# Designed miniproteins, single chains, continued (5), part 28

Each design is a single chain, and the fold is of that chain. pLDDT is the mean over its residues in the fold that is shown.

## One batch from the design tools (miniprotein)

Design m16951
Fold by ESMFold2-Fast:
Structure m16951 (fold): chain A 80 residues (1-80)
Amino acid sequence: SKIEEALKHLFAGNKAYREGKYDEAAKHYVRSAELALEAGQLEFAATAYRNAADAYRKSGQFEKADELEKKATELYRQAA
């Protein structure tokens, strides 16, 4: 299912993040968020985008981080 695939990417992102591979972690978190969004899981998608934003900030990719933070905020608003 899309949710199972989203969780797989979430766990891969968490592993990459622990290893200091922030760009790789961010890409996994973005894919997790996209799959969660396709499955209608707005809160999951928002949380995954925020994790991706944090990872991009740690890798110095501030513009990507800012874009994903805004996307996460809008999804949290829609989920409420």
Scores: mean pLDDT 90

Design m16952
Fold by ESMFold2-Fast:
Structure m16952 (fold): chain A 87 residues (1-87)
Amino acid sequence: SMREELLEEIKRLLEEIRRRAEELGLTGVANLSQKAIELIEKNAPLEEILKAVEDALVAAYIAGTERNDEELLELVRRLAEKVKELE
């Protein structure tokens, strides 16, 4: 379904955010991204997935802004767009 395709795209963006966060030593962002990935993989309730994705997105946005990391901020922008399509 379109929702399943959108969740796979969200998962890929979270995997990229986690990778970038690990490169930057942002353990909190990496852990929140991983939690959201695991909820998607186990087909958790949509409300639980959305909360975890939002937590990861907010943390990544704050960290990306504080570090001026353009790659992380671009990933956050793309993730926010996909989340808006899901809601």
Scores: mean pLDDT 89

Design m16953
Fold by ESMFold2-Fast:
Structure m16953 (fold): chain A 58 residues (1-58)
Amino acid sequence: SLPFRVTLEYTDPQGNKIVIESVVDAPSLEVAERLAAAEAALLRQQGYSDVKYTVEEL
């Protein structure tokens, strides 16, 4: 597996800007992006807005 940096940016229901950065181990970039997309989808479902993510190889 390879380390990937995942950055999630979103706005909470009160209008606060939130940025979360984490390192995940995944067998490929496609798997890391799928994990980030799933987390972004969950945040949108929970009422967060302006949800964006980026994934980069380390």
Scores: mean pLDDT 87

Design m16954
Fold by ESMFold2-Fast:
Structure m16954 (fold): chain A 62 residues (1-62)
Amino acid sequence: EKILPVEELPEEHRKALLDFFEKTNFNPTSQQMVDLAKELNLSIDQVLQVMAELLLEKAKAA
């Protein structure tokens, strides 16, 4: 498949998403999310799913 499930994303893509969300303090604009999704060949839904997962991991570490 051309678009991978969130769980199958390479670590490089996950790091790019984490860096992006940290830079935007988890408040990215819709346009920024669309651009990142296109760059990583992900759907907006997948980007939102990763955001939720990263927020949960941050909560667990706090």
Scores: mean pLDDT 73

Design m16955
Fold by ESMFold2-Fast:
Parts: C-alpha cells; structure tokens; sequence
Structure m16955 (fold): chain A 116 residues (1-116)
C-alpha cells in the first residue's frame, strides 16, 4: 500500500503525455520480448529480434533455471534509460526495473493489480 501511494503521487505530479510515452514504450518492448522468446530458440536470436523490433539496444539476456525466468536488460533510447524485464517461461511479466522513475511507478501499479 505505501509503495502504491508513492507511485500514484508521482503519476499525479507527472504530465499525462510523459506517462503515455513511457507506457506505450514499455508495452512495445514487452510485446517484442514475448514474441522473441516464443519464436526464437537461441539467446543471440532473441536479442537480435528484440533489437530490430523494438528499436532498443540489448545489453543482456539471462535464463535462470532455478526460477525458470528470463531476464532481459535493454537500453531504451526513447526513455534515455535502462530497463530490465523479468518474465516466467509461461510469458508472465514478473518484474520491471529501470533507471526511469515512471518505469518504477508503473511496475508498482502492475504488481498491485496482480495481487488483487
């Protein structure tokens, strides 16, 4: 709840245009990552697909066998920031981390929605 309140306060104090830009950029990135994981079999092919489809620089792709998760780290020129997205092998978004304050706020809101 405290995290949700802080996220909502940041969004109230942010111009709608900036919030929309971040949301659209994240959704395009998530779609590209999900598609890449479904369609490609190697880490290098996944990275290339994401780079070409989402217009981002892929900094790293890791698979955690214990957690059964993919962790994809990208630099997003549209945001001027690094974003790390963690997905399950069932393509469920588990976490979104980044240097951008709005990315952090959006991540908190998404976690709250999934907890209801």
Amino acid sequence: MEELEKALELLRNTPEEEIQKVLETLMELIDAIVDAIKKKKSKDEIAEYIRETAGVEVLGIEYDEEKKTYTVTVYVPKLGATVTITLSDENEILDIEGDHPLVKAISILAKYSNSL
Scores: mean pLDDT 79

Design m16956
Fold by ESMFold2-Fast:
Structure m16956 (fold): chain A 95 residues (1-95)
Amino acid sequence: MKILVDVDVKDGNLAGAIAEALNKKGYKAVGKSSSDLGDKDIIVKSSSNPEVKPGTLLGGIKYDEKTGVYEVYYDPSIPLPLTPFKLTVEVEELK
């Protein structure tokens, strides 16, 4: 099952912004600093910034069975604007 998540990015902290958007929808989520992209892809469906294109793989998400929390990972090699912008992202298989 796929869900769409609206994300406000204010300071380039994409993992934290996605985690906050998931928390707003009732999921327990945290942003993580890692080179691991997680088990499930986070894909851009729409963007207010033309430098971030639909279809871009931003990172991943995984469920931590020990804590019951979703861990959100951002790929730091993806160039992001430091100016505020809005995204809608697609995430698969949230429980």
Scores: mean pLDDT 73

Design m16957
Fold by ESMFold2-Fast:
Structure m16957 (fold): chain A 107 residues (1-107)
Amino acid sequence: DENKNKLEFIYQSGSADRDTIIQMARQYNVDITILPKGQTRRDRILTLAQHYTSEGKSISNRELARSLRASQGTVTRIVNELEKQGLVTVEKNKDGKGRYVTGARTP
């Protein structure tokens, strides 16, 4: 479906917000799958971190890697980049074993 592909592309590119795309999909009677923008490992890590921290929980880089089926090295690099950008807060466990994402915010 050409209209479906165009709407999904517009949403992923950031040219329109999610609600606008949903309304257009209804108008053109197309079934679209709306996923978070960019579908990158970075976006998925940030979304998952936001979910856990909003529930008052922390999530380790190992748990992020397991949930996303990614390598721990890739996840650690992305988490460090997000921490430098101020998008996540990372703390050491009380026993000193590992680092955990304890806070996340929307960009």
Scores: mean pLDDT 66

Design m16958
Fold by ESMFold2-Fast:
Structure m16958 (fold): chain A 97 residues (1-97)
Amino acid sequence: TEEKLKELEEELKEFQKLAEEAVGELMSRDFDAGVAAAQELSALLAEGKRAFETEGPEAAKEIYERAGELAASIASDRERVREATRRLVEAMEEVAK
């Protein structure tokens, strides 16, 4: 449904914002580690988008869960990233129904 897709887009946008903030914060402390994390997160986000478009929300869910785990591992506010990941996963599950 259009409402479920809009909710998914909003949750994805919030997740991407928190992931970018986590990478930027890591780059300020350890630039090389931040660059490596940015590259891995970028690859996971691109894979998730591809999986959503070609295989559907169930395949994308697993990839975004991996991206969320990585983002949470480098974030100062780990619980906020975990909560955003949970909401994103729930929105994908709702689109899959």
Scores: mean pLDDT 85

Design m16959
Fold by ESMFold2-Fast:
Structure m16959 (fold): chain A 70 residues (1-70)
Amino acid sequence: KDDVVESVLAQLRRYLRSKGVPESLIDKAVERFRKRAKEAVSDSDLEFLDQLSLITGEVMAELQREVAAS
């Protein structure tokens, strides 16, 4: 599970840096993702992957709001 989460986070960081998002906001987004992924309840590995997809959407929406507010 941790390897999957870290792989997703590495790709997310690379993507956000390519879009010019400030490192401080990237770090906040990554920490929100980690916290939610750790708190996610799943009965299977497939369900866990579905939860990671939902968390990605939520974290990106929050990041977009923070960038707009800055």
Scores: mean pLDDT 77

Design m16960
Fold by ESMFold2-Fast:
Structure m16960 (fold): chain A 80 residues (1-80)
Amino acid sequence: SSSDEIIEGLRELSKEKLSKEETLEILDIALDVLKELYPEKAEELEKLYKEITARLEAGELSPSEALELFAEEVEKIVEK
């Protein structure tokens, strides 16, 4: 699988009515797959994950906003 498929999948999921718990699980799975695809960027991806999940848990981001922001920032990190 390519990062483009993951990014697009996250953007599609952002349109769904997901719980915080479902969103955290999705972000965790996406991080694991992205770290396998881009091990050289694992530190940047982990920092992004921690920032977005912290903001989601604090109520600063909705589930949809968290998925959209994660997808956007991942795209920037993995761009060649």
Scores: mean pLDDT 86

Design m16961
Fold by ESMFold2-Fast:
Parts: structure tokens; C-alpha cells; sequence
Structure m16961 (fold): chain A 117 residues (1-117)
């Protein structure tokens, strides 16, 4: 379980970095909805890192469940952001790629967290 939580945290950290960059680019293109969704995905990924880290420290199953919920919210927001990014010219493809990679890491973290229950 501790190894699964450690691996989940690593994937969540990777996803958070990608989501932070996607939010930065979204702000540059001036699409408010894209920016808010990418920012929400980033915030939920950061929250999941905190919850998973607390679970690793304390063994709290409630913190594992919280991390799972936050990862689901991050995936949902990132998918919404991806749909908007597909309609944007120039930087839209770059933002879409960052969101797609982030969603893959979030899904890997989700699998590891659910197996840690």
C-alpha cells in the first residue's frame, strides 16, 4: 500500500506540472473557460497530492478516499478543458497535448490509489 501511494504521488506530481503549464497557456490565449477548467484540474491534482501524502504518513483510508475523489474531479475538469482547447487555433494543439498527458497520469494515479484501499 505504501509503495502504491508513493507511485500515485509521483504520477500526481507529473500531472500537476502538465496542468500548471496548460493553465498558463490557456491564460495566454485569453479563453476564460479553458483557463478556469485547467486551473481547477491543477488545484484538484495539488489537493490529491496533499491527501495522498497524508495517507502515506498516517495510513488514513479516508485520506486515500479523498485523494481518489480529487483525482476524479481533476480528470473531469481536464477533459472539459481539452474539449475547449480542440476549438482553439495556434496554441490549442499544445494545450490539448498537455491536458491529454495529464489525464493519462491522473488515470494511473487513480488506479494506484484505488488499489491502495
Amino acid sequence: KQTLLQQAIEYLQKAAELLREAARLAREVGDEELYQLAKAAYANAEGAIIAATNALKTGSQDDVKLAIELVRNAISSAKGAKEIAEKIKDKGKEINKLLEEAIEYLKKAYSLLTNAL
Scores: mean pLDDT 91

Design m16962
Fold by ESMFold2-Fast:
Structure m16962 (fold): chain A 75 residues (1-75)
Amino acid sequence: SLIDTLLELVQRALDERVAAGASEEEINRFFDQAKLAFENILKILGKESEIPEFNKKLDELRQQALERLRARRAA
């Protein structure tokens, strides 16, 4: 689906940022920018009804990324 494709793009971009040593602040900024950009893309494509599901999955990815970063700092 389009949502799955957008989430795969977010995951790849996230993985690259984490590998480059991105901070928690930079990761949060990335997710804020991704949310705005992809919500606008979904609206342009007439898929506004899919925005809540996309945002839910995007928020889940954000939480997982932040938990992994925090766990690495605690170790």
Scores: mean pLDDT 84

Design m16963
Fold by ESMFold2-Fast:
Structure m16963 (fold): chain A 83 residues (1-83)
Amino acid sequence: DKEKIKKLREYAERLLKTEKNPLVRQAAKLALEAAEAYEKGDLLSVEIQLGLLRIMLGVAKVIGDEESAKKIGELVDLLEELL
């Protein structure tokens, strides 16, 4: 779905422009890599990137960074909607 890929890219690009938190910035970069892989039909790379994003979400939750957890969680949700 082209619309779902667009939403994922727009959200990730917005985070990279506005966010200073290194964890959120890395998550946004991974999400953009996943969107590129999806458009190329490389679903294995998309699954790997999703796994990495889930690990980053877990890290944000463990350290008590609720703001980063919400932002990374949205990236996970948007990427899961593609699969």
Scores: mean pLDDT 87

Design m16964
Fold by ESMFold2-Fast:
Structure m16964 (fold): chain A 86 residues (1-86)
Amino acid sequence: GEEKVMKAIRDAVIASLEKMGKLDVAKELEEKMEKAKSLKEVVEIYLETHEKVNGPLSEEQRKLEEEILAIPTEKYVEEFNKLLAE
C-alpha cells in the first residue's frame, strides 16, 4: 500500500544521503518523513528539503522529478522494490 511506498522512498533517499556523507541532512529528513501521513506529504518534504540544501532544481532535475511523481503508486512500489532487491 501507500505506507510501503512511503517507506521505500524514505529508505532510498536516506541511503543516498548517507552514501554522500550528508548524515545530518539524512537524519533530519528521516524524522520528517516518518511523521508524514501520505505519499504526497513525503514527496513535498523531500522536494522542500532538496531545494533548501541544494538550491533551486535545474530544469532537467525538475522534469525528472515530475516524471517520477506521474508514476502511479502501484508502479512506485514495483520500481522501488526492484531497486532495493539489487
Scores: mean pLDDT 68

Design m16965
Fold by ESMFold2-Fast:
Structure m16965 (fold): chain A 83 residues (1-83)
Amino acid sequence: SLEEEIKKLEEEVKKAYDDALNTVRQLGEEAQKLLDNAKTPEDIERAKKAGEEVLKAQRDAFGKISDLYNEYKKKKEELEKKS
């Protein structure tokens, strides 16, 4: 049913948010540790690459969440139109 599809998408959106928050947080902590312990230019370059991974994870998360939320919104609007 449409209601079951909406519930599934709601769960997928919530999971995508939770996964994104955990991934970005973990990568951010790793990048910060690399920066805090940087003693050479090479260490700084490693920290910079770790920071780029954080930005990539944020972009990927934004895209996935946006796609899922748009699908959720469309199905929810379809259900509301049948009231």
Scores: mean pLDDT 83

Design m16966
Fold by ESMFold2-Fast:
Structure m16966 (fold): chain A 90 residues (1-90)
Amino acid sequence: TRLEKVREVVEERIRILEEALAEGRKRFADDPEAQALLDEAEEALRRAREALEAGNVKEAINLVFEAEHIMLRNPEIAEILEKKLKESLE
């Protein structure tokens, strides 16, 4: 169904964001402000998964965008996210 396809797209986006989070945690292990921002983004992604499981697709999409915007607040983390998104297209 169309909803199944949207679910797959959102799940894939969450996976990409989680990969960017993992890279950010390695790069900024000694930066407590960057780690706190990554914790905030990780929580938004966790809630996005919960929303998908509950069938709340719009809420899941909003939470994925929230996680992205959190990560974009740090320009170095934003660069990691851009690279991971680009890699996913290959």
Scores: mean pLDDT 84

Design m16967
Fold by ESMFold2-Fast:
Structure m16967 (fold): chain A 68 residues (1-68)
Amino acid sequence: SPVERARAELERLLAEFLARVSDPVLASHARAMTAHLISRLDSWSPEEQEQALAGFRRWLESLVEQAA
């Protein structure tokens, strides 16, 4: 399903982020955001799920920039 695919992608993106960023505060924020997005997936259309994934990718990249 689109929800299962979106959830797997969110978890994959989080895992990749956590492998690259050692800051525990940024790691905590990333985990909390991932949990929040997963909790909302069922209430979103497939288009909204894709928008959430795109936004999450950009947000994680901004956290990497903050860690540098």
Scores: mean pLDDT 86

Design m16968
Fold by ESMFold2-Fast:
Structure m16968 (fold): chain A 69 residues (1-69)
Amino acid sequence: PAALDGLTPEQLAEELLVTLEGLRLLAENGPEKDEAKAAELEALLRELGVSEEQLAAARARAEERLAAR
């Protein structure tokens, strides 16, 4: 998608974290909740070995993007 075009590898990694958190939020809170998918995405995010601060920042950005739609 256009949001990933021209990004550096570091920026791409940040955008992927935001995207994964957004997908997890939609699975948890969407009109058709998918608890299994939410758990899968949460496990994937833990396996990426990112800091709690990076996860919190990615979640905040994902929530902002979903609210802006």
Scores: mean pLDDT 70

Design m16969
Fold by ESMFold2-Fast:
Structure m16969 (fold): chain A 65 residues (1-65)
Amino acid sequence: TKEEEITERHRKRLDELADEFMKEYAEIMKIPNEEEKLRKLAELEEEFLKRADELTAESEAELAA
């Protein structure tokens, strides 16, 4: 169904987003300065939540159409 296809695409996009952020997280964890590391981690979390919300909004718009 349309709903199943949209749900599966949403899940795949979230998985891809998570993979991207896991790579960024690994790079941040290599930063020796603790203050910079914590700042970068906060930025990464904000970016992840923002992009996840955007993907959810896109899927909800498709479901509503």
Scores: mean pLDDT 82

Design m16970
Fold by ESMFold2-Fast:
Structure m16970 (fold): chain A 61 residues (1-61)
Amino acid sequence: SEAAIHAAYQEALAAADAGVPIEEIVARFVAFLRSQGLPEDEVEAQARGLRAYLERRRAAA
């Protein structure tokens, strides 16, 4: 569901703020999106977006 995906995204941001490695965060997020039945191309696009965002966020901190 949209709400479940939003919650997973918020968990990813909280994990990043707690210092969890980006690779682990992205892997967990990808596993969750696949469990929700998202098409693989959408999963890959979401993973790229999250990784890029977290890398920029961490570089700016």
Scores: mean pLDDT 82

Design m16971
Fold by ESMFold2-Fast:
Structure m16971 (fold): chain A 67 residues (1-67)
Amino acid sequence: ASEEEATRLGMAAAVAAGEGDGAAARRYAQKMVDAGLLSEEQAERIAEAGERGDAVAAGRAVKEGLA
């Protein structure tokens, strides 16, 4: 996956989490795992944050995984 695709997926996951769309956040996080950008553990943290509507926690998990 390209760096641009990584950034797009990460941003989409964080936006979905902010909207309270845990299912969408999980879906984008899973795509990032499939691309080798995140671990399964990080994807689960993003999904949980999304279900709670915690966009800040989701965004931090994405940035940590991409660093």
Scores: mean pLDDT 78

Design m16972
Fold by ESMFold2-Fast:
Structure m16972 (fold): chain A 80 residues (1-80)
Amino acid sequence: SEAERLAEAAIAHWRALVKAQLDRWRKLGKSPEEARADLAALLAQMREAISTLPAELQPRAEKALQQLAAEMEAFIAELA
């Protein structure tokens, strides 16, 4: 459906943002504190986007967000 395609596009966009952010943290030598601030900002943006999706798509988007958050948290743990 069109709504599913929009959700897939949003999730793909979030994955690209996460990848770019991990690459930036690595290249710039950001501290765990700075990386956690960036993570909090990204998660807030993604959660706001999820809240605007149709109710039936929110669980799928939230699951993707939780997976991306776990990946970012694992990376930050390695920065310390």
Scores: mean pLDDT 81

Design m16973
Fold by ESMFold2-Fast:
Structure m16973 (fold): chain A 61 residues (1-61)
Amino acid sequence: ADAAFARELVERAHKAGGKPEVIQELLDEAKARGLSPGFIEAFELMKEAGKVPAPGVRETL
């Protein structure tokens, strides 16, 4: 159940283009649901990075 919910949040983040405000909303939902600390940490890293860099290339916000 939680794994399916976590996957849905990742898909929603990708569809939104990784916008920090959307990732923050998804983080709030993940914390409210009580998802694993590892998942929450990974999502916080995505928010701080803005977007996961492509190999050899970084995007600027």
Scores: mean pLDDT 66

Design m16974
Fold by ESMFold2-Fast:
Structure m16974 (fold): chain A 85 residues (1-85)
Amino acid sequence: SAEREAVFRAQIVLHGLRDIANANPPVKMSEEEIKELLVEAAEVLRDADPAYARRQLTAMLANLERNNKYPEVQKAIRELLATLP
């Protein structure tokens, strides 16, 4: 179904963004592009698989904080985590 495909794509996007955020050298993506994709994926997963969203967002945030990278993405992840059940 289209809904199942959207959930699967959102899961892949969150997992991929976690890897992209930790890439060295950095991937050619802006913080705004990363933030937009994070919000879109998290909105889909909030209802369908909030546990997966929480796990991936928490892991991504921990890596970004440890490396002091992408402060606007860190802020977006904290705001998204606050909206999850």
Scores: mean pLDDT 80

Design m16975
Fold by ESMFold2-Fast:
Structure m16975 (fold): chain A 72 residues (1-72)
Amino acid sequence: MEFLLENSRRMLEDAEEVARTQSRGATERMGEFALSTLDLNSKSLGKLDKKGSEEVEKLGKKVEEITRKFLE
């Protein structure tokens, strides 16, 4: 769970940096990558941690919100 927490934080920071220094195309790619990683992590945790999934869901919503803002 902490691994996914740190991964989500890094994605948020990377997305912000990309938005500042990169073109729209690069920002879109970063957003797609963040959402894809979230989906994979969510499915993996579904098997291993029934309670841990709640923590990942909270982090995933934060990543998704920031990603959506960059895609707009």
Scores: mean pLDDT 61

Design m16976
Fold by ESMFold2-Fast:
Structure m16976 (fold): chain A 61 residues (1-61)
Amino acid sequence: SLVEEFKKEVDKIKAESKSAEEFEKKVNQLLERVAPQLSEEELKEVMRYAMQAVTEVRRQP
């Protein structure tokens, strides 16, 4: 599904990003690309996942 593909891409971006700023920028770009293809329920889930991932990356030393 698009939701599962989004989550996998976020995890890949997290592994490849050198900074929290780079991660957040790339995740936002991915979200803008996929959002028009998602239902309201799917959009809520990808936004929840992205927000959680960004928050965790920003908290890490």
Scores: mean pLDDT 80

Design m16977
Fold by ESMFold2-Fast:
Structure m16977 (fold): chain A 76 residues (1-76)
Amino acid sequence: LEEEAFENLKKALEVMKEVPVEKLEEAGEIAEKKVGTSTSPEALKKAADVMAEEVPELKEAAEHYKKALEAHEKIK
């Protein structure tokens, strides 16, 4: 369970590493404006989707990140 969440997070980070930092920062700022600063799983998933819309190269990273959040939520 935690291993699956970590593996998906690692894959998301590997994809993000290929994107210039300036684009990541701009996408993050736009996500914060649209979704706010909530750290709930729902808000984080929506923020990931917004970032992928602004930077299409992040679409795969956003999908892995959402899978990591879903796997983590199942640990109860």
Scores: mean pLDDT 75

Design m16978
Fold by ESMFold2-Fast:
Structure m16978 (fold): chain A 56 residues (1-56)
Amino acid sequence: DFDALVAEARAQAAAGYLSAETVNAWEDWHNAQMGLPAPATRHTGDLRVDAPAPAP
């Protein structure tokens, strides 16, 4: 669900981290928007982020 994904990503990024599940879901969504297949390689663990990128 795109709306839930955006909300979760923003909440996590505002806290200074991003879970691998959220990153993988974002990549899946982004690739779908670009007309690309889902990536075969998945992230694991939590990732550090500086600030959330603005989303339209």
Scores: mean pLDDT 67

Design m16979
Fold by ESMFold2-Fast:
Structure m16979 (fold): chain A 81 residues (1-81)
Amino acid sequence: MSKEELLRELLRLVGEVAEKAPMSPELFELAVALAQALAAGDLETAARHARELVRYLESHPDRVPAEVRERARELVEQVEA
């Protein structure tokens, strides 16, 4: 997958989490920032927001399923490779 495809997949994954539980304001802000950077074609800024988003998900294992956290980490690792 391209870096853009990986970042869009991360946004879709966050959307699935939001459908199952109310999204925190912080997570929503990070998701919006990532989406705006992707829409602008700024992959460097998008990758930075993606890293912060994954750090947020990993910091809240009680609120985010392990499978989702693992997939989000894999996506960001591929973007940074």
Scores: mean pLDDT 78

Design m16980
Fold by ESMFold2-Fast:
Structure m16980 (fold): chain A 75 residues (1-75)
Amino acid sequence: MELTKRVQEVVDAVRDSAPVAASYLRYPYTTLSSLTPDQYSAIQPHVDKAIDAILAGDLEAAVEHLIEAEKAYRE
């Protein structure tokens, strides 16, 4: 329950700047089915770091990692 609130807070913080990364965090399977293998490979390590930060309670670091995931998706 606490974890769901942390995820929602992080998603709300990045929804405008990192919409694809936010979607992957909220709906991983649905988002994964819309990504190419190259896009998934670019995003995945940054999203994993964001999840680790959420579990540690460092929501600011999680937001930064999701922004980096979105940059990797676009470049």
Scores: mean pLDDT 76

Design m16981
Fold by ESMFold2-Fast:
Structure m16981 (fold): chain A 91 residues (1-91)
Amino acid sequence: MSEETLQRIRELAERLLADPNDKEAWKELFKLIFGYEPSDEQIEKFKEVVPKETLERILRDLAEGTEEGLQRAAGPLVVAYSIAQLLAPPK
């Protein structure tokens, strides 16, 4: 991951820690990490199925702006993303 990408992930994570309902920030974050942009419905399902404490931990790890922070967040984030895709399939 480039330093510029890590810095952008940090900015998005800090933004989401302040406002976890910022769908644009969630979409950009997922696109930067996974290369896919989730739908609004997938973001809502993601927030419903992932406990608040887990979301805050993921966002804090990402807000470090480091490869190590991203690696710690990646596993939980992949699981949450997969659940969101299953619960909000495209029509």
Scores: mean pLDDT 77

Design m16982
Fold by ESMFold2-Fast:
Structure m16982 (fold): chain A 104 residues (1-104)
Amino acid sequence: SLLSLKSKVEAAISSNDIETLKSLLPSILELAQKVLTEPGYTLSERLAVLELGLKVVSALEISNDDPKTKPITNLYFRLKLEYGNDKEVQKAIQRILIKVASLK
């Protein structure tokens, strides 16, 4: 579940457990691809998956241009374009970026 995955990621980041973060990355990429391509995911769930993906990518120091992280990058750009005129959604995305930057 998203909640279980989020809990595992947050614990691994707090303990600087790089091997656990590496092992969780494929599941996060799969989830990012699902919320991109499959119907039925809420905006809140899409934002939560974006935050989770960006936190793991940042903690693992993976480049934004790395092809293996494309589902997360594509989710970011889709939300920026789809909700471009929604100030509250744009603020939510900006808050995620600030949180992720604070992990560096």
Scores: mean pLDDT 84

Design m16983
Fold by ESMFold2-Fast:
Formats: C-alpha cells, structure tokens, sequence
Structure m16983 (fold): chain A 74 residues (1-74)
C-alpha cells in the first residue's frame, strides 16, 4: 500500500498549485492527481523503500515529482 503521508503531500502540493495557477496548461488538479497515483502504483515498492528510509517528502520529491514532470511533458 502506498503510504498515506505521500498521498497527503501530493494533495497539499496540488491544492497550492491550483490556488496559484501553476497547474500544467490544459490539466485539472484531478487529472494531475490521477497521473500521480498511476506513477505511485507503478513504483510502489521504491516509494515504500524511500518513505521508510527518508520520509514521505523525500519519496515524493525524488521519485514521484520527477516522473510526473516527465509524464506531463507535451
């Protein structure tokens, strides 16, 4: 199971990005969340390892955020 703290961090990041108008053009916060959850599920073993060793912020910023940025490129 993907740690709740990693998902909670994603939700906070998306809420802040939406409030500041920083979401990728043409995408809603929900669409970005769906893509992030897909990435988390595909990489759940590595996310669990990183979360256990370094915490949810580190797991998100070193794996989820870079992969999400890669997947959301036009």
Amino acid sequence: MIPKAVKDYLDRVLAEAEARGLLPPGLTAEQVREKAYEIMEKNKEKILELDEKYGPLYAFTTLVAPELARELKP
Scores: mean pLDDT 78

Design m16984
Fold by ESMFold2-Fast:
Structure m16984 (fold): chain A 82 residues (1-82)
Amino acid sequence: SIQEALREEEAAIEEARATTTDPNILQQAELATLLRGLSDEQIKELLEEMEEKAKEALEAGEPGAEVQKKLAAELIERAREL
């Protein structure tokens, strides 16, 4: 399930956190934690909304948009692989 994939990714991020305080890794862990409580349908809707917003922000040249787009794309790809 999508929640299982997010849990696996969260576990990998937690392990990485033990060796680094990289803000990108911490942000991914926060997103994984947020999504863990949602239903599969809610997760799909949220991921699609995040991807669209990240894409719009990137096209507008917003600060941090490249990182947000990458994170959203990775989460959506994980969800689609299920």
Scores: mean pLDDT 61

Design m16985
Fold by ESMFold2-Fast:
Structure m16985 (fold): chain A 78 residues (1-78)
Amino acid sequence: SMKEQEYRERIDRAIEEARKKGLEFAKKTPDKVKGAGLAASVIYGEAERLATELPKEVGDEARKRAGEIADKFYKELL
């Protein structure tokens, strides 16, 4: 449905913005492992914010997707 597409686009946009912000924090963090963890935590934090603003089922999907993307992003930054 159009509403499901709008939610997906909102989630994807928020995660992409969180990735960019996380990368900036990683660049400013001297410890590479700590920097990667901090960058991943920005994605998790954004998913939690979305989960409080969206219907439960959509919020649960956002958390799951963000977790998968955060894990991959963490590995990319190491």
Scores: mean pLDDT 83

Design m16986
Fold by ESMFold2-Fast:
Structure m16986 (fold): chain A 58 residues (1-58)
Amino acid sequence: MERQELVVEVPGGTLEDAREHIARLQAALDAQGSRIVRAELEVTPEGARARVTVEHPP
């Protein structure tokens, strides 16, 4: 299995907006057989940021 890190920035957004982005990403990844194994959400001076670790099928 292959792991990939993704960073999603949400300018002017909240942690809830970042969670919504993660939920949409999860739906797209499920369609490809991939999954989120780790998600970290953070407030930044610009808004919100999500760091996501994705695991792809072998």
Scores: mean pLDDT 79

